# Designs tried in a protein design run: designed miniproteins, single chains, continued (3). Part 14

Each design is a single chain, and the fold is of that chain. pLDDT is the mean over its residues in the fold that is shown.

## One batch from the design tools (miniprotein)

Design m8454
Fold by ESMFold2-Fast:
Structure m8454 (fold): chain A 80 residues (1-80)
Amino acid sequence: SEEEELVREIQTLVVGAMEKLNVPDEEIDKVVEKLKKMSIEEQIKFALELMDELLKQAPPELKSEVEKIKKEIEELAKKA
């Protein structure tokens, strides 16, 4: 379904952002498991809030990549 594709795309983008910031796989797995327990609306809200937190913590050279991922999540949110 379109909702299942949306969920998978959001999770892929969140994982990608965390990997770019060298977050340990164990912490990424915890975030993914937490997202799986949420509704699509809750997942979108959580992902956007997480992107904002990652942007505040990211070194300047990685901010543009995280900002790009956040914009992609915002575009997916418009489809939900």
Scores: mean pLDDT 82

Design m8455
Fold by ESMFold2-Fast:
Structure m8455 (fold): chain A 85 residues (1-85)
Amino acid sequence: DLEEAWRFIEESLERIRALIDEAERAGRVSRATVEEINRLVDEIRRILELLRRVLPPQFDPRLEALEKEVDELEARLAELVARTA
């Protein structure tokens, strides 16, 4: 279901942002939080790949924007992990 896919991506991105924002305020991130974020990122990327195959090319810019947002969140997490170690 396309609407469920968009909703999942939206909710998952909001969850990832909240977890990263909380960890950045704390100046550290737990392994459990890193694992949760990685699971959500993997699921989002899987859904985006599926959507890219089934949606018309008009949606490509939107999918690319979402992929970029995920990449930026992963970069923030990586910096936070390096700072926490």
Scores: mean pLDDT 87

Design m8456
Fold by ESMFold2-Fast:
Structure m8456 (fold): chain A 79 residues (1-79)
Amino acid sequence: SSALQQRGQQVLQRIDALRQRITQLERDGRISPRQASIMLFRLAAVRTTVDLAIRKNNWNDLELAEAEIDALEAEIDAL
């Protein structure tokens, strides 16, 4: 649906923002290269889930992807 596609695009924007934040934290020496790699791998997996959710019109998978982004944001905020 167009509504799912719009929300999916918002989630993809959150992923791009987190990718930039992780890269900046690594450049600033606040996280290790290994930590950055693990976080970026998790974001790539979430992006795949979002892309599939949009293609399959699956709201449940989109909600699961949003929950994973929320969890990753919380982990980064706790650093």
Scores: mean pLDDT 90

Design m8457
Fold by ESMFold2-Fast:
Structure m8457 (fold): chain A 87 residues (1-87)
Amino acid sequence: SEAAARLAALDQTIADSEAEKRRVQEAYRLLSEGKPIPASQVPEFLALLGPVSSNSDFERSFQAKLAAADAAIARATAERAQLLAEL
């Protein structure tokens, strides 16, 4: 029961982090291709990018967000694998 609850929580963390990673990658793709961003998604894109005053800041912010999502996925995946090995 406890182990099952922990596995479910880790699966949710992985799913949420993968969804955030996909959103970050899609935002970068649209901006890099010069395609218009839907107005309804502008607040989410601003929250993802943070304060951007230059192209260098934009690239740095984007890489940092992507790296953070990758680190979260890797950590949760490792914890999940370790938990399964102990069952």
Scores: mean pLDDT 76

Design m8458
Fold by ESMFold2-Fast:
Parts: C-alpha cells; structure tokens; sequence
Structure m8458 (fold): chain A 68 residues (1-68)
C-alpha cells in the first residue's frame, strides 16, 4: 500500500507538471488531480486520514510546480 501510494503520487505530479507546461490553468490541473486522488482512494480503500494526507501532499506539490 505505501509503495503504491508513493508511485501514484510521483506519476500524478509528473502528469500535472506536463499539463502545466502545456499551458493548462492551475485550477484545472488541481481539479483533475483531486479527481484522480478520489478514484485512487476508492480503488485502494484508503482511510480518511490517508486520503486527506495524500490530497494535501499532491496539492502542495502542484502549487510548487506552478510557482516555478
């Protein structure tokens, strides 16, 4: 489970980075990321704590990418 979460986060961040480079608005990128996190959480039956931690980590990383 931990390895799957880490791989998912890295792949999602890489995908979001490419979308930002392609000129997608950060608001759209964040919405797409949240949707994918929800789908991942449902598929792997994440706890509420794991879901919130995952969501916050991804949003923070996207914000950093958009600030570069």
Amino acid sequence: MKEEIEEFVQKLIDEMRERLKAGKPIGEVVREAKKKIDEFAKKYNLSKKEYLELRQKVVDEIAKLASE
Scores: mean pLDDT 78

Design m8459
Fold by ESMFold2-Fast:
Structure m8459 (fold): chain A 90 residues (1-90)
Amino acid sequence: SDEEYKKTVEEIRKLFIEAYPYLSEEEKKKVEEALQDGVDVYEETGDFIKALKVLKEKLEEILKETKNEKAKKLIQKMIELAEKGIKEAE
C-alpha cells in the first residue's frame, strides 16, 4: 500500500541520517538520488515492490563503493529494510 511504502522509505531515511557522520558528501548525494529514484518509480508506476527493488539495487551499488565500515553496516540495514518490505508485500 501507499502507507507501507512511505513507512519503509521513512525508516530507510532515518538510517541514512544516522549514517551522515560516516558518509562523504558524494556518498550522501548518491543515497539521496537512490531514494528519489525509488519515489519516482512509485509515482510513475504505482508499484511499490518495483520501487523498493530499484531502491535496493541502487543501495547495493553504493555499498560496493563504500569504504567506511560503520557506513557499510548502516547501508546494509537500509538494504535489509527494502528487502523486508518486498518480502512482506509478496
Scores: mean pLDDT 85

Design m8460
Fold by ESMFold2-Fast:
Structure m8460 (fold): chain A 93 residues (1-93)
Amino acid sequence: MEKEEELKKIEEQAKKILKEAEELRRQAEVVKEIDESKGKSILEYADAAITAARNSLKAAKEGDLETAKKNLQAAEIAVKRARELLEKALEEA
């Protein structure tokens, strides 16, 4: 895959993760009011996903493919963990 095409795909993926992570963060604040420990755990991973996704977007716009990929992978791992923790918290409510 050509660098320019790969960077564009990373930007689109990072934007999707950022949107999901911001939504998970809002839901985590609600969970925190009911169960502070569970809410804090979800919030921690949601915030990590937001930071990583933003770093991936910035790196992709700057043409830094390696940094963009590493941050995208970190964002994907963090957003998945936030989602899993939210689902578990909702099942136990």
Scores: mean pLDDT 86

Design m8461
Fold by ESMFold2-Fast:
Structure m8461 (fold): chain A 78 residues (1-78)
Amino acid sequence: MEALEEMKEIIKKLIEEMKNTPDPEKVVKLYQEAAKKISAIAEKSPLTPEQEKELAKVMSEAVPLIEEVRRQMAEAAA
C-alpha cells in the first residue's frame, strides 16, 4: 500500500473522530495515537514534497481543531 494513502486514511478518521468527540482530553489522545502511526509509516517510507503537500491539504481541516484544543488545555494549565 502507498504510504501517503495510508497516512491520508489515518488523518480522515482522526478528523471524523475529533468532530464527534467533545472531550478535549480524548481529542488530544486521538491526535497523539494518529501522530505515532503516521511517524512510524514515515520512518519506513519518507514522503516526497509533493506527497507532503497532499497530506497537508487533508490535515488543513484538522490543524485548527487540534491547535484550539491544545491552546485550551495549555491555558487551563491542566
Scores: mean pLDDT 74

Design m8462
Fold by ESMFold2-Fast:
Structure m8462 (fold): chain A 91 residues (1-91)
Amino acid sequence: LLSLERARAVQSLPVTLKQLQHLLDGVSKGTRQKIAAALGVSNKDLEVAIGIAVYLQLNPQTTPKELADLLGVSRSTAEAILERYKQLTGQ
């Protein structure tokens, strides 16, 4: 994502950057690295969490299967991330 598009998407989220880190709760270090590579971001936890949140903000109809395919993770991991994102954003 372009930096301007990313910043705009982050500002439109009804959550703080600290809350976004909870998207990665229970996600292994190796899986976080795979997600970072898939999103083209650094492997720092906050950058990975922001990358996921920005993608989901821009693609609100993303299914667990689509997210799993995009991030290169298991369907169960993608489902857990989507559920946390919905809980954080009040969906």
Scores: mean pLDDT 76

Design m8463
Fold by ESMFold2-Fast:
Formats: sequence, structure tokens, C-alpha cells
Structure m8463 (fold): chain A 84 residues (1-84)
Amino acid sequence: EEEKKKKEIEELEKKEKEATRRMLEAFGDAGGARIAAAVARKFPEAPKYEELARENEKKGEEVIKQAEKEKEEYLKKKEELLKS
């Protein structure tokens, strides 16, 4: 039973780590798109890059919000297992 509990905790830690990884990827994607839009500001294509940056920021915000919620749920489940 201790072995089963240990495996459940390890799986939750793995899922929490995956959620953190998705958050960091979303931050990077949004940041990169914004930098590209800033550099392109001097060119006729600037509006296109600005739209792409907004889309990546919107997508990133949703991914980050979802991953944060999942991470919080995994941490709560891990705490319950450790206390039981």
C-alpha cells in the first residue's frame, strides 16, 4: 500500500512538471512573437506581425491559465496523499 501511494505521488509530480513545462513554452512563444512585432514595426508588414503577436499572446494566456489550474489540482492531490 505504501508502494502504491508512492507511485501515485510520483505520477502527480510528473504531471505537475509537465504543466510547468507547458507554461514556460507558452511564455516563450508569446514573448518571441511580441519581439518580432516590435522589430517589424518599421516595415509595411507591421500590422500582420502585430496580429500574429496578439494571437500568440491570447493563446499563451489560455494555455498558462489552464496549466496553472492543473498544477494547483495536482499539488492538492499530492498533499492529500501525503496526509493520508
Scores: mean pLDDT 78

Design m8464
Fold by ESMFold2-Fast:
Structure m8464 (fold): chain A 54 residues (1-54)
Amino acid sequence: SSKDVVLLQVQSNLVKVGIDTEAYLTGDKAKAEAELAKQNRDFAQRLQRLQAAS
């Protein structure tokens, strides 16, 4: 929704005021995203292996 775009900009500006917090959260996000991607790949591989074998 259009309102979501405005809210996202406001949120972004607020986060910029606390750059230290943003840097910390970004680090955690990067780790979480990397782990999620790994699990997703592993799950997809396991599923594909099962389909290929069955």
Scores: mean pLDDT 61

Design m8465
Fold by ESMFold2-Fast:
Structure m8465 (fold): chain A 110 residues (1-110)
Amino acid sequence: MVEEREGVLPTPEELAALKAQVEKDAVKIERRRLSATHVEVTAIAKSKDPETIRDIAEKLALIAVGELAPPGARVRLVVETSDKEATAFATAWVDGRQVASATARVIAEK
């Protein structure tokens, strides 16, 4: 399944809350900086529920892009899900220019 959403980047306080939730629900969270404006995150979800795996991927992508983008940036989020994996792509935009992107890939734990 592929879902697309658009909105405004969450506030720093909201991003901190999302980070706390993800750290409870996921393990082996690894972050790799690919450029000044792009970061990749991988994690293993403690749940095998596809909706939970998707939720973790969305939150990780938003957290990662939020660390790179200025407050109030417009965010586009695209999530691709399967039974055991989700990949979320977040891009942040200011004045029609892409300023940051993040990819979060989450797989189910055994």
Scores: mean pLDDT 81

Design m8466
Fold by ESMFold2-Fast:
Order: sequence, then structure tokens, then C-alpha cells
Structure m8466 (fold): chain A 76 residues (1-76)
Amino acid sequence: SAEDILKEIEEVLAEIERIASEMLSPEELARRRKEIDAYLEYLRSNKDNIDLLKQALEHLKGLKKKWEELLAEQKA
């Protein structure tokens, strides 16, 4: 349930950062890591709100797709 959704969120975030690492500078990746850590703390503090976690996961899946499209465009 909440633990499973949080695990999926962490996996999607890690996948996004892997993709971003092919396009962004080390300095920008470091900035993003701070933002991601803050976001994960926010989600964990709202672990009882399953709808919030589901919405976050759906949003991140969409964001991952956009990052994949950007990477494909850059490599074309």
C-alpha cells in the first residue's frame, strides 16, 4: 500500500535522475538531489494520505516520460 507506492516513487525518481545525468551538469544534478530529498521527506510525512501518494506517482510517471522524450531528442 503506502510502502509499495513510496518504493515505486523512489524507483521512478531514481530513473529520472539516471536520465537527467546524461543531459545535466554535476552542479545541476546536485541541486536536483536536494529538491528530490525534500520532496521525498514531504511524501513520507504524508504517508497516511494514500491519494496524495498515488497522485505523486502518476505525476512522476508522466515526468519520466517527458525526460525520456527529451533524451531521445538530444541523441537524435
Scores: mean pLDDT 85

Design m8467
Fold by ESMFold2-Fast:
Structure m8467 (fold): chain A 96 residues (1-96)
Amino acid sequence: SKTIEIMEKILEKVEEYLKEHPDASADEVIDFISKVAQEEIKKYNASEEEKQQVEHFVAHVAFALLLAESQGESPEERKLSLKKAAERSIERIKKQ
């Protein structure tokens, strides 16, 4: 589905961003995720329903990042936490 493709593309670009900016704050990463999500939604010409699913995905990933930062996780631990949150969200959509 377009939703899965958009989510996977967001994860790919975020992983690249974190590799180049390992010390980025949660706020900086969340801003980047939001920007990428809006760009990918437009590129894939996502429906309103698909757009809402992507926005929920972004919110879940953002929450995971904020929690990881609040717990004082290292950049590598935060990257793993983000990746796990994103992968779990994608799997939930695939099962629907």
Scores: mean pLDDT 84

Design m8468
Fold by ESMFold2-Fast:
Structure m8468 (fold): chain A 72 residues (1-72)
Amino acid sequence: MRLATVTVTATVDGETLSVTLENVPYAEAVAQLEAAGMRLVSRTETSERFRGETVVEGKTVELEAEIRYLPP
């Protein structure tokens, strides 16, 4: 099973909240990010970056997530 570190960042009006989860199953991480309306924007050998936008209380919230693959 592929394990990954997932970091999700939300930015509203210049304020940033970030959450990092370690040892997450890759398939679960991808499913959760896609459920949040995020899309894959870049991929490297060791990471994938997702981005999305949502509107909360009339404000645009920018969402960014990175899945970093753990070495085997």
Scores: mean pLDDT 79

Design m8469
Fold by ESMFold2-Fast:
Structure m8469 (fold): chain A 80 residues (1-80)
Amino acid sequence: LSPEEELEVELALATMELAVLKNIYKSRKPTKEDLELAKKVLERIEELAARMTGPLRRQAEDVAKEAKELIKKMEEELKK
């Protein structure tokens, strides 16, 4: 894989990991561990976005926004 293709694959994997966390949130009350995993996924996505340009960076930023929204929902649920 080219360096650009490797970044695209890494973003795809992080996106899949976020999808799993979204499914967990829909199926049961999130745990502190789920929240910590979501934060780590966001960190990886932001690192990838910083290394990307153009449309791929925009895609990574959109996924980061989704991760931030999930984190906020998990934090609110854990306060209850």
Scores: mean pLDDT 85

Design m8470
Fold by ESMFold2-Fast:
Structure m8470 (fold): chain A 90 residues (1-90)
Amino acid sequence: ALDNTVFNYWKEKADPNHPDVIEARKFFQEESRKPEANQTKFTEFAKEYVEKLLKPPEVLAGIDEEFKRNLPGSQAHNLSESYLKPKLTA
């Protein structure tokens, strides 16, 4: 409950027009359109990409929303719960 409250707090402060969020959106949209895109490989690459970003929680929350827009729901959920949510609730 508390973790979900803190996570939702940062998501409400996310700016979809932030330069880093826009960059992530373009990256995920471009990768999802590639003929050789493997969804498992794509999600691993997305994790590594976000891991290299030393960004504020509100920017990470914006990137989380871009995962949900560009990845299958189950994969976006797994990235959010297992990877981004712990960073946003720490």
Scores: mean pLDDT 62

Design m8471
Fold by ESMFold2-Fast:
Structure m8471 (fold): chain A 98 residues (1-98)
Amino acid sequence: GMMAEEKKKRDELIDKIKKKLDADGYSDIADDISYWIKKRDVSVDTLERLNEILNSLPPKEAVEKILDLLVRQGVISAPQYTVLRDKLRRAEEKKKKR
């Protein structure tokens, strides 16, 4: 049925998003985003948009746009957004010290 196919597509998209964020050096952010996406039961359409953002923008800009989208949609709260923005800043600082 369509629901089983949608669940498989959701799981595959969440996995793709997490792997891309991890590969880009944002593992802590990937874990937090995947947690909130699963907890808030985010739609396949939203997940496809997040995946498109990750593939169309530079890594830092993509994460910033994703966090803005997630806070605007109420997937994450304003305090959670602040924590994730700080994690992004720290991840970028680590990349500069390579």
Scores: mean pLDDT 83

Design m8472
Fold by ESMFold2-Fast:
Structure m8472 (fold): chain A 104 residues (1-104)
Amino acid sequence: EALELLRTAPIYFPRPNLTEEDLKGIKDVEIVDASDLTPEEFIELVRKASLEGKILILTSVPELTPEVINALLASPVFPIKKSNPNREEVAERLKKALEEFLAK
């Protein structure tokens, strides 16, 4: 149920083949508005989150440079599409689904 919600999430880079193994080692989930971040600040945020075992749910994305796109694809990040009018509601639903994997 939670996994299917994550697989069908309205995000820029969908994860239809997401597995429970992909979510192993996660300790926390954070909702972030990244619209005002520079590409460098965003890449550093993603790097630190990955080291801390934190998943980021983005209600907005920074400038989509090649480096930012690579960070989004390589890291446990869920960037919600700007076209979704209920981005905050979607972010809260995804956070709850991800938190289900933090409970054993």
Scores: mean pLDDT 76

Design m8473
Fold by ESMFold2-Fast:
Structure m8473 (fold): chain A 92 residues (1-92)
Amino acid sequence: PTPSGQDLLRQGQQYYQDGDYLTAGRLFTQSIRLSRDDPLLAGDSYDNLGDALRPVDPRRAAIYYQSSSGYYRRAGDLDRARQRIQLAQQLT
């Protein structure tokens, strides 16, 4: 069976912990594509993409944190939405 967006998110997190940010970013991007009807999964995937890019491209990471914030807001998670927009503002 095709892996779920949640499976891809978890796999990406493992690669991120192992320091393989390129593979992690690819998996997070695939998770985003599978999250069309799941704003919480989209928020988590964009957040993890931002974390993977922050050491090498903080300005691009800020854009992903802004996307994550928007999706958390759509999911009703206003605390994480606020935290992600504040983090994005600190990186620009």
Scores: mean pLDDT 86

Design m8474
Fold by ESMFold2-Fast:
Structure m8474 (fold): chain A 68 residues (1-68)
Amino acid sequence: MSPDQVRQQVDTLIDNGKKLSKEGNFDDAISNFTSGSDLASSHGDTDSQKKSDDNKTDVINKKNEYNS
């Protein structure tokens, strides 16, 4: 997989995760961000990994607020 393909696939996973989070589907959102982080990390894309991890943390915080 090329660096450009990794970035494109991670961006798609992040976009899907954001849509799921907006719908209240936090578990599926977290799964998409986790997949993005894992894909980025396995290819050395530290910027995409950080972007995925930051979005995952935001959604985990929202899920915790919802369940409180």
Scores: mean pLDDT 84

Design m8475
Fold by ESMFold2-Fast:
Structure m8475 (fold): chain A 79 residues (1-79)
Amino acid sequence: MVDDLLAQGDALFAQGKYTEAIKLYLEAIRQARREGDDASMARGYANLSRVYSQSPYLSERVGRIMSETYQKLSAQIEA
């Protein structure tokens, strides 16, 4: 279930497991896309934006670009 993947991603992000959190958010987006669930897909992109903006292990430049990109994708999808 997409909500379960998003919740697991949030838990991993809270534990500092950024790579694992990103994988779960991408899986949630993939499933939401297959189901035509635009709201969950937008939520997945918003969560990816948050991970990239807050990850201390990614370069600040890459984190900023990825965060802005996923935030724009989230905003373009009907909530």
Scores: mean pLDDT 75

Design m8476
Fold by ESMFold2-Fast:
Structure m8476 (fold): chain A 71 residues (1-71)
Amino acid sequence: SLEDLAATVGRDYLNALIAAARADPNGPAAHDLLDLYEYAQNPAPRSSRQRPAEPPPPAQLQAAIEALGAL
């Protein structure tokens, strides 16, 4: 869950990652944030690795920021 994710990675790290993703939505922090958000919804790393390597969609990145920022 998103709450389990925040407990696992640490709130300070998550807040820093959100800030970095907001500053550079195409940067590595944005990709890491989306990967963590997807992992919280589906904790199957093998399934996540099967997705094509696409840049973070703005709508999905914003949803991840809002959901994780609300924790």
Scores: mean pLDDT 68

Design m8477
Fold by ESMFold2-Fast:
Structure m8477 (fold): chain A 87 residues (1-87)
Amino acid sequence: SAREELERLNEEAVRHGRLAVEAIEAGNSEEAKEHAQKALEAGLRAAALVAEYLREEGVGEAEAEELQRRARELVEGLGQKMLEAAE
């Protein structure tokens, strides 16, 4: 289901986010950037499922697509901040 896929992708994003923080603490900027990028990729894949999940819940197509766009923008913004912190 879209909900289960979202949960798995969120877990993947959190795992890579944690590894990025650990790499920053270890002074390894390259590993931190790699994990931050993977967290962003998992988050973007999760965001791509938002419209499908919302349509399954009975939300109209236009509204579901708008909310997915907003979710994508939030994930991209957070991902950029994480990559900046990894530098």
Scores: mean pLDDT 84

Design m8478
Fold by ESMFold2-Fast:
Structure m8478 (fold): chain A 100 residues (1-100)
Amino acid sequence: SLREKFLEAFRELLEANRDSPAMKALTARFGRDPDDPAAVRATLDQLLKGIEEELKRAEDPEAFLRRMLAVLDAWIAATTDPAEKAFYQALRDALREVLA
């Protein structure tokens, strides 16, 4: 299903970025210590569960994912951190592939 394809791609992207500067920056933004591996893991788990819960609640998963594309475009435009920008671009590209 579309939900399953996106959640699989999102999980793979998060795991690939587990030790990235982007994940550390997001960990700090969530008020956690970016140098603590447990805090970084908690941030990754929070991001995955948050998206999984919203996607499960969505009556129209395709419409939800298309709205997420618009949000990601806005975040890419607003983000000044190159690592976070690259992460959002990778997520946008994965989402476009799932919706193709």
Scores: mean pLDDT 82

Design m8479
Fold by ESMFold2-Fast:
Structure m8479 (fold): chain A 100 residues (1-100)
Amino acid sequence: MSVEELEERVKELLEENPDLDPLIKGLLLFFLQMARSYEADGQEDMKALYIGLTEIAIESIEKGESAAEVLEKIIEYMEKNKFPQSIIDELRKMLESVKK
């Protein structure tokens, strides 16, 4: 999937799910922005990772999973793909906030 196709899919998802948790909305938009940034820089490997993150989040939302479940899947993907620990730690902090 191209970043452009993914952006249109996210737009449609957000319009169809207006009550989606604002934190999850923010993360989707952030992952898209990162994918676009890496595409502009010619970093195909990093672009593919952020596309994958966005796709996993979309699939979780489409299945009607909770914000906590979406975040847990995002964290698992990041750990599996060896993302920086600082980013993983920030997402775990967000997960703690959502579980309350």
Scores: mean pLDDT 82

Design m8480
Fold by ESMFold2-Fast:
Structure m8480 (fold): chain A 59 residues (1-59)
Amino acid sequence: QAAVDQLNQFLLEDDEESFIIKAASLLKELELSVEDKNALIDQLNARQSVKNRLKELVS
């Protein structure tokens, strides 16, 4: 849950584009499967469009 909490904090502090860049970088560092990354993305307090963009970037 620490990664979800950190990403939700970034969502509050950053514009959408900056958030996507930071989130994609963090998700790459986690060394999770694409399926697990998608599950984590679905837990974010972001709009579906942002979630879809992140899923595209980590696939």
Scores: mean pLDDT 79

Design m8481
Fold by ESMFold2-Fast:
Structure m8481 (fold): chain A 64 residues (1-64)
Amino acid sequence: MSPEGQKLLEVSREVGEQVRRGQLTDDSEMPLSPLTREFLGIPDVESMTVRDLSLLIRNKMLES
């Protein structure tokens, strides 16, 4: 797996853990770092819901 893919998995795992701990919900809006936006190919999107972020990460992993 590429270094970018490993980083994407780490972000996905961290978000999943926060949702599991009740710190975030699927509808919680998360600010996106510039690096996360670049990895997802959405440099102009500053924030999105946990649900939308999880779907984008899943789709990027399936593209591999």
Scores: mean pLDDT 71

Design m8482
Fold by ESMFold2-Fast:
Structure m8482 (fold): chain A 80 residues (1-80)
Amino acid sequence: MTIEELYRIMRENGIIPTMGGVFSGGDVSSVLRSLGIDLTEQEVADLARENGITPLTDSGGLFSGSAATKIVSVALERYG
């Protein structure tokens, strides 16, 4: 999946990024749900951690567009 495809899916499903170009675990969870994959915010965080995808903050919970795209791609490969 490309970042352009991620933004298209979000737009078509009325999902707005938490901070213009920054994605919460909830934003990623909502994108995945629109694709038929039901992961919680915690499961999204666990999937990111297992795949070495680093959040933008030490507290976790926020991802760059490239990180969010990688999480969605991994989830589609594993669960799609």
Scores: mean pLDDT 76

Design m8483
Fold by ESMFold2-Fast:
Structure m8483 (fold): chain A 98 residues (1-98)
Amino acid sequence: MKLALEAARKANEAGVLAVKSAVTKEGLSKGIAGALNGAGGEFLAELGKGLEAAKDALSGAKNAIDASKHGVGKDKEKALKLAKEAIKLAKKAIEEAK
């Protein structure tokens, strides 16, 4: 589903921005996890595994939110915004998959 791919892309971007904003090792680790989950979701969506992609996007977005708690500045704000958007899209994709 298009929603799962968009959610995964936003989760990956949020994770990358959370890494850039991170001022702690915990923030860096969680940001990396978020980016990797998002990238994995993108790959799964391209394989037509929409439900699995949406679940990975949701996990990635949650990791990016946790990472952003350890971040500062504009990249933290962008990471939070993208992660929240990714969660909304991922939840819609999961609901559609039922």
Scores: mean pLDDT 83

Design m8484
Fold by ESMFold2-Fast:
Structure m8484 (fold): chain A 83 residues (1-83)
Amino acid sequence: MKKKAENVREILLGSSESLERMARSLGRKGATKEAEEIREKAREKKRELEEEDAEEIYRRIEERAEEAIEEQRRRREEERELS
């Protein structure tokens, strides 16, 4: 299974890919210069998000993981009671 840090990278990569798709759409429309500017902004924002938001994203993923583990514990305890 992938580590938590790897999951953060995948989320950020997905956002960057969405911006890339928008840039391609603008390029087809003929706004090539605007598409290039968006690509550059996407790259810089991706780098900043990876460095700055990595800790916050990691904490949010950890909180969700803890909730999932606790919910799984509750279900296992109910099943173990065999009621």
Scores: mean pLDDT 63

Design m8485
Fold by ESMFold2-Fast:
Structure m8485 (fold): chain A 90 residues (1-90)
Amino acid sequence: SEEKKKKLIEKVKEIGDILAKSMKKNNDEEGYKEVEKKTKEIIEAIEKGKFEEAMKLLSELYKKFKDKLSEEDYKKVEEKADEANEIVDS
């Protein structure tokens, strides 16, 4: 449904924002560009109804950058990812 897509995109944007801000804080220009590009690709997958593929790509993205996130920011990402998975399963 369009409502489900909107809610899922919102969670993906929130996760992408946390990752992007962390990359900026660490002066990681390449990481910042990858986060922005991958976030856009994940959103496009959601818009096409490819929810399982989008969630796999999202999981791969934030796990790749785990070591560049604070423990607090990584926990926030995991919480938002859990919320996104519940939206997919609804």
Scores: mean pLDDT 87

Design m8486
Fold by ESMFold2-Fast:
Structure m8486 (fold): chain A 94 residues (1-94)
Amino acid sequence: KEKLEEELKKKEEELKKLEAEDPNSRETAEQLRAIGELYGLLGKDREAAEYLLRAAEILLKQDPNSPEALWLRGEAYELLGKHEEAEELFKKAS
């Protein structure tokens, strides 16, 4: 899992560069999603949810009904134990 922590650090440095260039870009959202997935693999559900919600927020600013963004919010809410809210988001995403 040392390798996952090294990959996480690398992606966090890449995120800083992406946010400096365009904090609301698709590339920034994808990097936030990737970091969230890595935190999830490490069992850090709160951090994973935080990054997934940030990715979803960027996508929702461009399209308030983005199925991808609503799905990411649902995944984040599941990680936070908000199962009812997550189910509603998944239904809206379909």
Scores: mean pLDDT 84

Design m8487
Fold by ESMFold2-Fast:
Structure m8487 (fold): chain A 57 residues (1-57)
Amino acid sequence: SLQQQLQEIQEQISQISKQIREATDPQQRQQLMQQGNQLTEQYGQIRVQQQQALKQQ
């Protein structure tokens, strides 16, 4: 379900956020931030799909 996909992405974002806080290497931190941004964008896209499905009821 879309709700399950949102939960999975949210967990991944939480993991990336922890890694960013623990990262001492600037280059690795930058790569993790990029991955986090991509996950956040994906989360937003799925939320839009969920909202559109609700509007068609």
Scores: mean pLDDT 82

